Designed miniproteins, single chains, continued (2). Designs and how they scored, part 55

Each design is a single chain, and the fold is of that chain. pLDDT is the mean over its residues in the fold that is shown.

## One batch from the design tools (miniprotein)

Design m5900
Fold by ESMFold2-Fast:
Structure m5900 (fold): chain A 89 residues (1-89)
Amino acid sequence: SMAERIYKFYKLIAEGKTLKEIAEELGVPLEFVKRSLLVYENISGEKIKDDESPLKSGVIKNFLKADVERSPLLTEEQKKEILELIEKN
């Protein structure tokens, strides 16, 4: 489902995975991951390289936390898990 896909995506980001690792774990092309993160690059003014985690930027980290908290596709338990992982990394 879309909800399960979004949960896995945010969880992998929260674990500090690189763009390449996220693509491999999700079984999607790297370009799909890069496209999904383009909004964060535009907001932060920073580019995320293929071997970098989105969490490298404190600005991107804060926007990701806000998006997780506001997501209608995540349960409250999933939000807590993901936010704790983001804070740890």
Scores: mean pLDDT 87

Design m5901
Fold by ESMFold2-Fast:
Structure m5901 (fold): chain A 96 residues (1-96)
Amino acid sequence: MRLSPAEQIAADFVIELINTVEKYPDDEEKIDETIDNLAERFLKEAIKLGMPLEDVKRALELVLETIRYMFPSRKDLLARVEERLKKVLEEYEKIK
């Protein structure tokens, strides 16, 4: 069974973020740049696929749940990803 578009977008986001945090745990600038790049990629891919808003919301929740599980002590990281992805969701709602 293949991953849904929402699951694939979420998986691509978290895999790259996890790799960056593991390689550069103390490099906040590198982590922030990675989050920004991943958020822009998330938005672009969701637009390209014409994803329903509910599927975009589901992908966002999957990203946040995975980060909460993988980095339970990194509340700062979770907050930064959540803020950036909420901005993506707001932009997506405006363009449909």
Scores: mean pLDDT 83

Design m5902
Fold by ESMFold2-Fast:
Structure m5902 (fold): chain A 73 residues (1-73)
Amino acid sequence: SKEEKIKELEKLIKELEEDKRIAEEKKKELEERYKKTGDVKDYVLALLFESVVNTNRYLIERLKEKIKKLKEE
């Protein structure tokens, strides 16, 4: 049903928001480590987590748009 699809999308949004929060925290930790050590591996890992944050933000917005369209049907 439409209601079941909306519930599934809302659950996925919550999971993506949690994953984004974790990735933001890991990015911050790695940036702080890079500032102290100059280890370029921490710099690269911070960029990877930044990419995860950006991807999850994009997916969350798309899923929210999908929910809105389903509710308008």
Scores: mean pLDDT 90

Design m5903
Fold by ESMFold2-Fast:
Structure m5903 (fold): chain A 82 residues (1-82)
Amino acid sequence: SKLPEETLKLVLTLIARGEAHVARRIAESLLANPKVSPEEQKAKLEELIESLRESLEETEDEEVKEELERLIEELRRLKEEV
């Protein structure tokens, strides 16, 4: 599996390009490993959500902020479904 740091960088790059839907699908794909326990999947999702929240606090770009907020909400929904 890719490191959470690599995943965060990729997701942030895609959001900055207006590709939030692609960012969401990549996050889903990386976490859809059936050998990873539900608890481990939730932990990885929570780590990603917290990193995105930190990026949200640091960004001054309103479009990037809006896309980050949407992705955080989508990832929270994914965490509840695991």
Scores: mean pLDDT 69

Design m5904
Fold by ESMFold2-Fast:
Parts: C-alpha cells; structure tokens; sequence
Structure m5904 (fold): chain A 88 residues (1-88)
C-alpha cells in the first residue's frame, strides 16, 4: 500500500505540472503519457508481488477511465482542470 501511495503522489505531482503548461493540447498529451507510464509501473509492481492483483486491476481500470476522460476533453475543459488543480 505504501508503494501505491508513493506512486499516486508522484502521479498527482506530474499531472499538476503538465496541467500548468501554456498549451492545453500539449498538457493533454503530457497527461496521457503520464497515465500510460503509471499504468506500466502498476503492472510491474503486480508482477513483482509488491501489490495484489486486485489492487493493480482496480488502479489500471481507474487509469483507463481517466485516460478516456482526458482524451475526450476539449482545450477549454483542460484549462478548467488546470484552474481547479491550482486551487489545491
């Protein structure tokens, strides 16, 4: 669980940084790259036995939903997310 929390903290930091990019299209692409990287890291942790398969499957499913959401977002919606992230 501690490894998952550390990964999620790193993920949130990287996504926040990506959302601060001037170009929402570049922010969107960077967020997708970050999600893909985290998905791979979660799969590796499951293969190493560091996290349970149920935990890995749940995280990967959540990441797939997040990726779909970001892919479907407009530039304006990405800017709105950036403003929300700046407040937190």
Amino acid sequence: MDKVKALMAEFQAKVKEAMLLEDPNEAKKKIIEIIDQLTKEVEELEKQGIIDKDVADSLIKSLEEDKKLIEEMSDEEIKELSEQVKKE
Scores: mean pLDDT 79

Design m5905
Fold by ESMFold2-Fast:
Structure m5905 (fold): chain A 88 residues (1-88)
Amino acid sequence: SLLAEADALEAEAAALEKEAAFLDRSIRIAQEVKDTAVATSSPEVAAKVEKAANEALGRLTSQRQAKREEAQALRDRAAALRAEAAKA
């Protein structure tokens, strides 16, 4: 049924949002590690941590955006199916 398909899509979207929330925490940790190293470490250690953190932040931010975009697309599809079911 259209409603069962919509429920399945919403469940998939919720799972992707949970994954995005986990990535948000990882992003915050990477930012804090970078900031702490810059404040407390030697210049050569700070530079290495900044490079590693910036590379990780780039990957994590892209992954988070992709998951949120996919979750939104699934929610939009679920809403369309619910609207169609309501007209039947």
Scores: mean pLDDT 89

Design m5906
Fold by ESMFold2-Fast:
Structure m5906 (fold): chain A 59 residues (1-59)
Amino acid sequence: SRLEEQRRVNLYTAAALRLIGLSLDGATPAELQAEFDRVRPQLSPEDQARLQAFLDKLL
């Protein structure tokens, strides 16, 4: 449904913004990876892959 798609986009966007915020606050690569691992189960496999690629660019 469109609501499920919007929820998916919102979850991904919130996770990406959280990683950016942590990176700007001086979080270590290990802390960024831990945050990604914490939110990963909430994301679709496709969004997990996208967020992992994004995280790899922050590291």
Scores: mean pLDDT 82

Design m5907
Fold by ESMFold2-Fast:
Structure m5907 (fold): chain A 130 residues (1-130)
Amino acid sequence: SLEKGISDLSLEELFERAEEANRIIAEDNDSEEARDALYEIATIAGKLYDEGNFEKAKEIILSALKASRRLEQRAGLLIGYLRMLGKDELADEMKERLKNAKTEEERREIIREMLRELGFSEEEIEEILR
């Protein structure tokens, strides 16, 4: 099938595209297709955010975080989303901190910090990192 660019999609089509991306992410967490799907999720959420649809952008990110099985996928998604929001310097800083992290707990704390910066509640963060 012919694929529309994300800029051409309606809100309903964006959610359908995100649902398909989440299916790919859940199916194979280590594939190139899963990495591409995470980038597409970040792009969709960034578009919604730019349009002032903050709650729906957050919903898209939350669904993808729940579909992700590895901390590395969750970290990659959040770094991608920070870049879509124009926060490239913060994204670069978080990426270097993750690279230097030696334990899963250090990686969880960095992810928790990114989630707080992106406006997630402590309750939402606890559910994501469970």
Scores: mean pLDDT 82

Design m5908
Fold by ESMFold2-Fast:
Structure m5908 (fold): chain A 94 residues (1-94)
Amino acid sequence: SKEELLKKLEELKKKVKELIEEILKLLNGEPTEEDLKELEEKIKELEKEFKELVAELKKIEPNPSEEEKKLILEVEIELGLAKILLGILKLELK
């Protein structure tokens, strides 16, 4: 259902925020190449889930509400931030 897809998007947003917190902790610590690889894989999995959820939502609701558009945009912004922070982490290991 549409409500289940929206709940999954909200859960995905929480997962992305938790990943951002994990990256920030590593930036203040001693990150390893293994940590970087695990984070890259987690980001790829979250991006895949996001794309699949947005595609399924679009099939059910071709004209999303402003609140639904805002949620999608918020997840996209958080994923973008996670990628930027991962890029910074990668530079710290060089």
Scores: mean pLDDT 86

Design m5909
Fold by ESMFold2-Fast:
Structure m5909 (fold): chain A 66 residues (1-66)
Amino acid sequence: DEEKEKLEEIKKLLDQTGEHLREAALNRAQAAASTPEEALQLNAQAQQHLEQADNDLDQAVEILAS
C-alpha cells in the first residue's frame, strides 16, 4: 500500500544518508593521517558524500511531511 511504500522509501533514503555520512567520516579520518595532497583529495570526496547525504535527508523529510 501507499503508506508502506512511503515508509520503505524513507528507510532507504535514511540508510543512504547514513552510508554517505560513514564514508565522509572515513575519508576525513584518513585525510588526518595522509599527505597534504592526499588529504585535499580525501576532503573533496568527503564533501561530495556530505552533499549526497544532505540531498537524501532532504528527500526523506519531504516524504515524511507529505
Scores: mean pLDDT 87

Design m5910
Fold by ESMFold2-Fast:
Structure m5910 (fold): chain A 92 residues (1-92)
Amino acid sequence: SVAAIREAIERALKFLGVTVPQSVIDAAARRAASRSVQELFTEYREVLEKIGITNPSELLQGIELRIRREKDKLSPEEIVNLIALQVRATGV
């Protein structure tokens, strides 16, 4: 559900120490809920490459440490979208 994805995004953002407006989180959760993992992976491919992810199976290993390492290369919106994709892929 959108609510479950939103809650998981909020928990991941707390872990990463990233502050993002609720409207950005809500938009990302709705987008993730309405798209397949493959569609989201294709859409975010360029951003995923910034953190060294080229294969969808790598999403199942978690990406929070990769996001933290490459944080300066990512906008807050890109961070939220990557987390939403991971949540959608892992079902968490």
Scores: mean pLDDT 81

Design m5911
Fold by ESMFold2-Fast:
Structure m5911 (fold): chain A 61 residues (1-61)
Amino acid sequence: MDSLRARLDELTGRLDDLVKRLVDAEKKGDSKTAASVLEEIRSVIDEMNRVEDEIDALKAS
């Protein structure tokens, strides 16, 4: 359980960094970098959802 919570904290930190990179890319008009960062954000959100589901499943056990 604690390792999953640590993983969620790590993913939250990654999401914060990616959002900063997205904003910077958008300010610069770098559509290619913005699109790449958006794909990474989606991947991180999907992983966060999986970790949350796993935590909830373990709480039910």
Scores: mean pLDDT 82

Design m5912
Fold by ESMFold2-Fast:
Parts: C-alpha cells; structure tokens; sequence
Structure m5912 (fold): chain A 82 residues (1-82)
C-alpha cells in the first residue's frame, strides 16, 4: 500500500516538524513569512521525493529520521534565500 505509506510518512513529517518547532525557536522573526512559503513548497517536493523511494526504502526509513534531515535542510535553505 504505497500511497498509504507515503501519506503516513508525510503526516509524521508534519507532526515531527511541529513538535520540534514548539520545543524551541528555530527561525528569526524576519524569516517567518519566507519560512511559511518555503514549508509549503518543501512539503510538495517531499511528496515527490517520497514517491521516488522504493517500497523497501520506505519500510527501512523512519519518517521521524527523514523529518529531522528535512528540517535541517529547510532551515538552511530559508536562511540562504533570506
């Protein structure tokens, strides 16, 4: 059930990102509007990337680990884009 796994992974990523954001501030106030737009675009690209993963890779990769890596990449991307 590929589609169900992808949706579950996306939901887990969203939940993990929200939990991490609530635990501590991650962005400067001036970057918040850009971050909101980047989060939306990043989630769309995440879905495409997850679709490229094989069933075996999806089963082996924990959504929380993927979320952590994507959060770090998103923050770095937003900071550089300014």
Amino acid sequence: DREARLQAAIAEVRAYLAEREAAHPTLAPEDEPAAEAEVTAFLAELYIRLEELSEEEIAATKPEELAERLLRELRAHVARQR
Scores: mean pLDDT 59

Design m5913
Fold by ESMFold2-Fast:
Structure m5913 (fold): chain A 87 residues (1-87)
Amino acid sequence: LDAVLEALKATPGVKAVDGIKIGNIIYITLEGVTQEDAEQIGKRVTEQLKEYDVKVVIIGRGDGTKLSDETIQQGSDRISEAGRKEL
């Protein structure tokens, strides 16, 4: 989980990260990211990690600036890579 949280902290626009793993579900809360953008990242990461039978649920908290589609994709790819390394 630590590598996944570090990858999230490195994503532009993210101000703070908290996370917990319960069974096969990873719950993450992002400060500075909208719920809509957080949901998109979570869906992309879940799809990229589907072979590990894990689900990533990301909750965006607050009124953060909308991330670009490129930032969402690059962030999702980094998180997925960190997840594969930890899983």
Scores: mean pLDDT 75

Design m5914
Fold by ESMFold2-Fast:
Structure m5914 (fold): chain A 86 residues (1-86)
Amino acid sequence: IEEAYESDKGLGATLAEAAAPVLEEMAEEIPELRETLLAAARAAREMAARLRAAGVPDVPASVAAELAPRFNEAVREAVREYAEEL
């Protein structure tokens, strides 16, 4: 349970670190959402930094390599879908 609990925090930090540059990239593509997306990217980076500073252990590299790209693509799709509704 201890390992699973720490892995959950590590996964959250890893996904937030992966998503922040994607949000910043989308802010350049969608000027109408730029301020919101940049704020979200900053929040994600701050959350990841706090988790790392708290001593969150690393997640398995294989899990991070598989989940981060899928999560990033889901973030891109969600942002694009939202922008199309503006």
Scores: mean pLDDT 74

Design m5915
Fold by ESMFold2-Fast:
Structure m5915 (fold): chain A 92 residues (1-92)
Amino acid sequence: KRYTVLVRIITDGNKENIEKVKKKLEELAEELREKGLEVELEQNPKVPNEFTLTIVAESREQAEEAVRKVEEMVEELKKEGIKLKMHITVSP
């Protein structure tokens, strides 16, 4: 059963924080692609502090692992003092 994990992230408008979040999202996207997941990362051209990460998983276990990795990345960013909001949806 194929699963789509849609991650929406909004960081504060600080340029350095936007760049840090973008770098971490690009690193995560590459890690997930190396594991065979289909991953698309988009930055909103009208709102540069808004990011969307779309992950397509071939199993529920793979989708749950992707969610865990996203949550771990967000925790690390918050430990660095970056204020952000995250919304994750998982659909079959």
Scores: mean pLDDT 86

Design m5916
Fold by ESMFold2-Fast:
Structure m5916 (fold): chain A 90 residues (1-90)
Amino acid sequence: MIELSEEQEERYLKIAKELEEDEKATLEELIKVALELLAEALGEPVEVVAKKLYEVLKPKFEEGVEKGLLSEEEIEELKKFLEILKKIAK
């Protein structure tokens, strides 16, 4: 079991608090912040993490749609997520 460092936990809490206070935060902004935190944890640039996630998740998403494993709501949300990943990866 890998625990987050105390510094990483404080950073996550600070960002979560800032987002909670920002009523104008968009889904794109929330996803970007989450990817920046993941990128820091992995020691990779956010654009590289976004690209890798897009390349891994897109085929799995397409298979899930073809097999009828996803609800219409899940399909809509995952399409938005993939589009945001593609935008950040550029």
Scores: mean pLDDT 70

Design m5917
Fold by ESMFold2-Fast:
Order: C-alpha cells, then sequence, then structure tokens
Structure m5917 (fold): chain A 92 residues (1-92)
C-alpha cells in the first residue's frame, strides 16, 4: 500500500536523522539523547495517527518542532522528512 511505502521511507529518513543528530551533538550528549527521544516519539505519533485516520493539532506541532530541530543540522533531510509526513497526512 502507498501508506506502508511512505512509512518505510519515514523510518529510513529517521535513521539518517538519528546519525546526523549524534554527529552534530557528539560534544553535547544530553541534547543528542533528547532529540533521539523526540524523533522516536514523532514516529510513534505518526504511526498512531495513521491507525486513527487523523492527525491532531498537538501531533502536528510536535512533528513540526522536531523537523525544525533537524533542519538546524541537515536542512535537506528535514525537507525530505516534511514532504513524507505531508504525503502521509494526505492519505488519511
Amino acid sequence: SEIEELLKKLVEIAKRAGKKINEAYKDDPLKAVQLQFRLLAALSEIWLAVKRGEFSESDEKFIEDLIEEVSKIDPELAEEMKKVVEEIKKLI
């Protein structure tokens, strides 16, 4: 299904974001850990939103804030993440 392929793409983007976070914040491990937790939480919220068939305003805000943090270290990767999330939203 199209949504399954988009979720797979999102997981691959998240793996790349996790690596970039660790590289960018190697000298600030608390910041790295906080962003890793937020990344996992965003993936969980997107999965739950897909199962519910809707995105809440709080879910959207949380995801947008995470994408903004990713954009500070890798703006191209942040844009890829944003586009995949927007495509998932169109299917539910």
Scores: mean pLDDT 87

Design m5918
Fold by ESMFold2-Fast:
Structure m5918 (fold): chain A 86 residues (1-86)
Amino acid sequence: SERDERLDARTQAAVAELEAKAREHGYRLTSGGAWADTEEEFDALVAEMKAAYDRAIAEGRTEVGVTRFDPQRRAALTGMHLEPLP
């Protein structure tokens, strides 16, 4: 649907932004995925991904994101990881 296409585009843009930041810091970002039943919840998950990345960089951690799964399959966020560039 057009809604799903817009959400996919937003996710791709957010991931690309985080990948660019990771590269500037000497890392490759292994990105996860996010999906939700509502656009509002999906936007919240994307914001959570960005906040987790910023926190991990600030704290010098390689574990960037969180894994969260709703048992009713309402929403899921797969964790992200930073890998040092060669």
Scores: mean pLDDT 59

Design m5919
Fold by ESMFold2-Fast:
Structure m5919 (fold): chain A 64 residues (1-64)
Amino acid sequence: MSQGERMRKALLEGAEEGAREAKKLLEEMDKQNVDPLEQSIAMFRTLADTMGRASAAVEAEFAA
């Protein structure tokens, strides 16, 4: 597998995992009757954070 293919796979898997975590968070917040706007903000922050970590991991692997 090329290095580029490996990096692409890592990013895709990271995005999918972030989506699963965001869904879980949204369901838990919904059970707690959290405001929909706050739920949306928390979801976007969770997705951004997860994608940021995935990007950093890919960059570190490429730099090594």
Scores: mean pLDDT 73

Design m5920
Fold by ESMFold2-Fast:
Structure m5920 (fold): chain A 89 residues (1-89)
Amino acid sequence: MAPSPGGEAAARGGAAAGRAAMDAGKEAVPAGVAAALAGIGGAVEEAYTGDGRRAAESARAGGDVAAEGGGEAGAAGAAEARKGAEAAE
């Protein structure tokens, strides 16, 4: 069945808050995503050269940078989500 009216209202509020958090996170996320993509690109390039060890190291470094950036973006996103939910009222 379709969600209850209360559940749908909560989902809409969450979506608006999530969108505000994502918009705020966009400034932090591009740097983290760029670093993660650089790590993945390095891993793919090394995979083609047959250097599995270097590919794994590049992927790990990219993942670590993305996780670190994601933590900060997550905290900033939570704050903006609260503001977005308040503005949506």
Scores: mean pLDDT 49

Design m5921
Fold by ESMFold2-Fast:
Structure m5921 (fold): chain A 71 residues (1-71)
Amino acid sequence: SASMEKMAKEILERAKKLAEGVTDPRIQELVAEVEEAYELLLKAETVEEEIGQILRMIGSLLDIELLLKKQ
């Protein structure tokens, strides 16, 4: 749905913003995972697939935030 795509875009933008200037390969890998989940969400044919990708994006975003707090 358009609302799910908007939410996913905001999560992606937040992940990229948090990773800005960060060279830690773990954080770069998590950003790549958010980007992959976003692309899969745009290709999703069912609400279940959309929800699955949004949860993956949220999980990876939280991992980025937790790793940044440990520094």
Scores: mean pLDDT 87

Design m5922
Fold by ESMFold2-Fast:
Structure m5922 (fold): chain A 74 residues (1-74)
Amino acid sequence: MNWQELAPMTDKVMSIEEAERLLAGFPVEIRRTERGLELRGPHAAVIALALADRLGGRVEYDAESETARIELRG
């Protein structure tokens, strides 16, 4: 293992592309935003929480629309 590959910044940037790939098979709607990802559906919140730590972002959840947004730090 390379410790540099575990660096939060580079790992988080790469993880967003992998997150989009992983979510392609899930019953959630995914959309890329200028600051991260937006997930919509009944599983959006739990998926966003699991990904947010790896992506180094914040999760905003809108309960009325069942939409979770992951905003990456710039």
Scores: mean pLDDT 66

Design m5923
Fold by ESMFold2-Fast:
Structure m5923 (fold): chain A 70 residues (1-70)
Amino acid sequence: EREELLREYRENALQMARLAQQAQTDADIQQAVESLQRAADAVGRIAGRERGEQTRRLGLDEMAAIIAAK
């Protein structure tokens, strides 16, 4: 259902940002990427594959910026 997908997106987007902020190892970065992928998949189910791919791409840029800033 749409509300479940919106919740899945929000929870995974927040988790990605949190994991990226706390990342110390490649394994930590991989966990952040997995959370981002779940968020992007949820967007894809709501708004279509192209929007999901855009969310993943923008999220990777955001994650890289968070990691570089810490």
Scores: mean pLDDT 81

Design m5924
Fold by ESMFold2-Fast:
Structure m5924 (fold): chain A 102 residues (1-102)
Amino acid sequence: MEEEERRREERERLEKEFDAGVAAVAAAVLRVIAKKLGISMRELALELAKEKAHPRLVWIALQLAEGKSVEEIEEYVRNHSEEELEKLFKEAYEKVLKELEK
């Protein structure tokens, strides 16, 4: 039945919009945390890596530190596959961890 293909497309669309929305909320929350702590977004990314936070949060903090908007981060997550995003999150996390090692 064609109904199964339609359900799959609807689910994939919902999952992408949910992931994009979660990234936008996370970016907004990270901005509030950095302001409350009186630290830069770059410093927050380093602290998140030290605390072994999820790699996605470290990547979002780095994007914000580079001057990207919440909307740009949301659009980026919406336009990339889960595999591409996981690779980017891992690369960002490893880069930050190397900067913490003297």
Scores: mean pLDDT 81

Design m5925
Fold by ESMFold2-Fast:
Structure m5925 (fold): chain A 109 residues (1-109)
Amino acid sequence: SEIEKLLEEAEEALRNGDFDKAKELLEKVPLEKVIEKIRELIKSEDKGLRAIAMEAAMVLSESPDLAEQQAALEIFQEASKSEDPVEAELARAQAAAIQARLAALEAQA
């Protein structure tokens, strides 16, 4: 999949500390299609696909675009409903971190 290839390349860029490259790769795909695919993958019975979706949501959460940060929050809120307690706990922690970050940005305004 073109989306999967771009997500894999973005993950590699993040592991190398190249945040700008990860952002550029995600910008090549229509954001609406990326988010829709991530929402599908997070509900998959395949743990590996859910892990890819959570990594993609982490990239969205680091975006300077507030709409992308909000999408990441919603994806982690959905992931927090997982029957896997480790995934649910991780998703809740990520959602809480995004909420705290957004609240801090509002407080600085």
Scores: mean pLDDT 77

Design m5926
Fold by ESMFold2-Fast:
Structure m5926 (fold): chain A 76 residues (1-76)
Amino acid sequence: SEDEEFLEKLREILGTDEITFETTIRQFLDMLPNPDLEKAKEVADVLNQSLDTPVVKMGLALLREVDPELYEKLLK
């Protein structure tokens, strides 16, 4: 499914097989204050390319309601 494909791409980029949407967001945010901008860019690119997947849509909609500041940071 599109959800599974999205998560598998992120597992490949982050080098872990224990990835959910929530853990991916945490990993991405943890990378932002560090100099590993290349990995942060790769994660952002996969998110941008996968915006139409159901799991990403649900996660982003929830994030927008719960924490609009984080939503803005992830998409800008």
Scores: mean pLDDT 57

Design m5927
Fold by ESMFold2-Fast:
Structure m5927 (fold): chain A 62 residues (1-62)
Amino acid sequence: ALEEAKKLAEEMLKTRVEEKGTDAEVMRLAEEMREIAKKSGVVEEVNAYAEELARKAIEKEK
């Protein structure tokens, strides 16, 4: 569960940021990752991981 949630968050954010390359899309994906974390029952770990990925993706775009 946690491991799969992290992989999904990383792949979704990485793929869509690389394809779209927009801050708005990165922020939207971060919200989707938070929803996945809530449903998986591992909110704190997955949410922190998703936030880190979103921050790095935004930095990459700048």
Scores: mean pLDDT 62

Design m5928
Fold by ESMFold2-Fast:
Structure m5928 (fold): chain A 80 residues (1-80)
Amino acid sequence: ESKLVSAQTALALTLIGAGIEALLKGDEETAEVSFEAARAVATDLKEAPKYVERAIEKLEEVDKNMAESVRKLQELLEKL
């Protein structure tokens, strides 16, 4: 339980961070998909993979390191 909550929180916060960074760079589209994915992770874990995959795809275009971090956290969450 605590490990699942920690992984879920880490993924949500990482996606929020990605969204804030995108907004600071003027990339509203990447910010929107990142924040939508963070909301899904926090509120509906069953539907979250759909939104997280969309965020990863968009992040791979602009920040490959952030995309990789999000992907690894999603994989960790799926194994718990």
Scores: mean pLDDT 82

Design m5929
Fold by ESMFold2-Fast:
Structure m5929 (fold): chain A 61 residues (1-61)
Amino acid sequence: SVEELIANALAMAEALSAASGTPLEVVLRQVVAWLERQRPTLSPEDAARVEQVIAYLREKQ
């Protein structure tokens, strides 16, 4: 689900932030940038889910 994808993305970003010492906001921006690059290679259904994840993560920055 989109909620599960969001939860997993946030958990991973928090873990990466803690491991690297990079601020969470910076890690989230990098995750959003990576997702934006992947979006054009996905099916329309998966692209729509990724757009919802991107929108949520942008609000957390």
Scores: mean pLDDT 79

Design m5930
Fold by ESMFold2-Fast:
Structure m5930 (fold): chain A 75 residues (1-75)
Amino acid sequence: DIDKRIADLDAELEALMALMRGEEDRARAILEEAGLDDALERMDAMESVEQIIGEAIRTIGDRIDLLFKKKELEK
């Protein structure tokens, strides 16, 4: 549901923020605890700060879109 998807995006964003700070072990642990295997695969494939920033921007955008949709459904 929307709440689960928002929670998954929150975990992915927290992991990406940790990765941007050079906290790779923490980023991995966050994604593993949340069961986000696809996000773990994407993280392992990222080779540059620009890729990390791009994923963070995408994740923020997806989260905002879901929050907007949730607000529309609650009206």
Scores: mean pLDDT 79

Design m5931
Fold by ESMFold2-Fast:
Structure m5931 (fold): chain A 75 residues (1-75)
Amino acid sequence: AADISDILERFGLSVVAQPGETPEQIRERLAQKLLDELGVSKSIPISKVEEVAKEAVKNGLSKEEIKKKLEEVAK
């Protein structure tokens, strides 16, 4: 969750929890928002999106590199 939020903030996107939203719903929404921003149309498990986000934050990956990794894990 935190890593996805950090990447979205780097892209100039706001991250705000909605009233009554569960932690799982927040994770789903942030993961989908990242996929939408990168133009990734494939269904990817949230755990895999979070793994890629963690690596992206740790290694300073570019927007293009993050997109490529997400497309690889969707295969």
Scores: mean pLDDT 75

Design m5932
Fold by ESMFold2-Fast:
Structure m5932 (fold): chain A 78 residues (1-78)
Amino acid sequence: LPPLTPEDVARAAERIEYAARKLKSLGRMDELERLLRGALDFATAQGDVGTVEAVRRTARELGLDEVAAAAEAALAAL
């Protein structure tokens, strides 16, 4: 598989932040949590530190403390 480019990482992070903010604005908190956990799992599997950091930042900003803690643990293991 070709390696991820910095542009691919930046786009993934931007898309996750956008989708998360939109779900929060719609009151879709269950979908928001599933989105961030799915993005975290996928980014961790790919070694995508930038997206894991974006998930941690977004989860803290939106009050999803358990997701933020999971992202922080994933960063420590990467």
Scores: mean pLDDT 80

Design m5933
Fold by ESMFold2-Fast:
Structure m5933 (fold): chain A 78 residues (1-78)
Amino acid sequence: MEVQVQSGVEVEVEVWEEDGQLHVRATVTNKKTGDKREIQLRQVSRQGDTYVFSGVVDLYDPELGQDVPVPVVVRIPV
């Protein structure tokens, strides 16, 4: 499994199968604040034996004074 996210964040990925389909959830933590956001990822493609899931989570950045979109991409080989 490969996870792609920007620097300054931590990602925990939970993968499970239900009714023959893969479900992927990501918990994204801002390392500066400790703020955690949970997002359900969507399957966007399949590249051979690999499923690609993606999503975007908004995390508050106190240095910028605003929410910043953080894209998350997870590749799961089967």
Scores: mean pLDDT 79

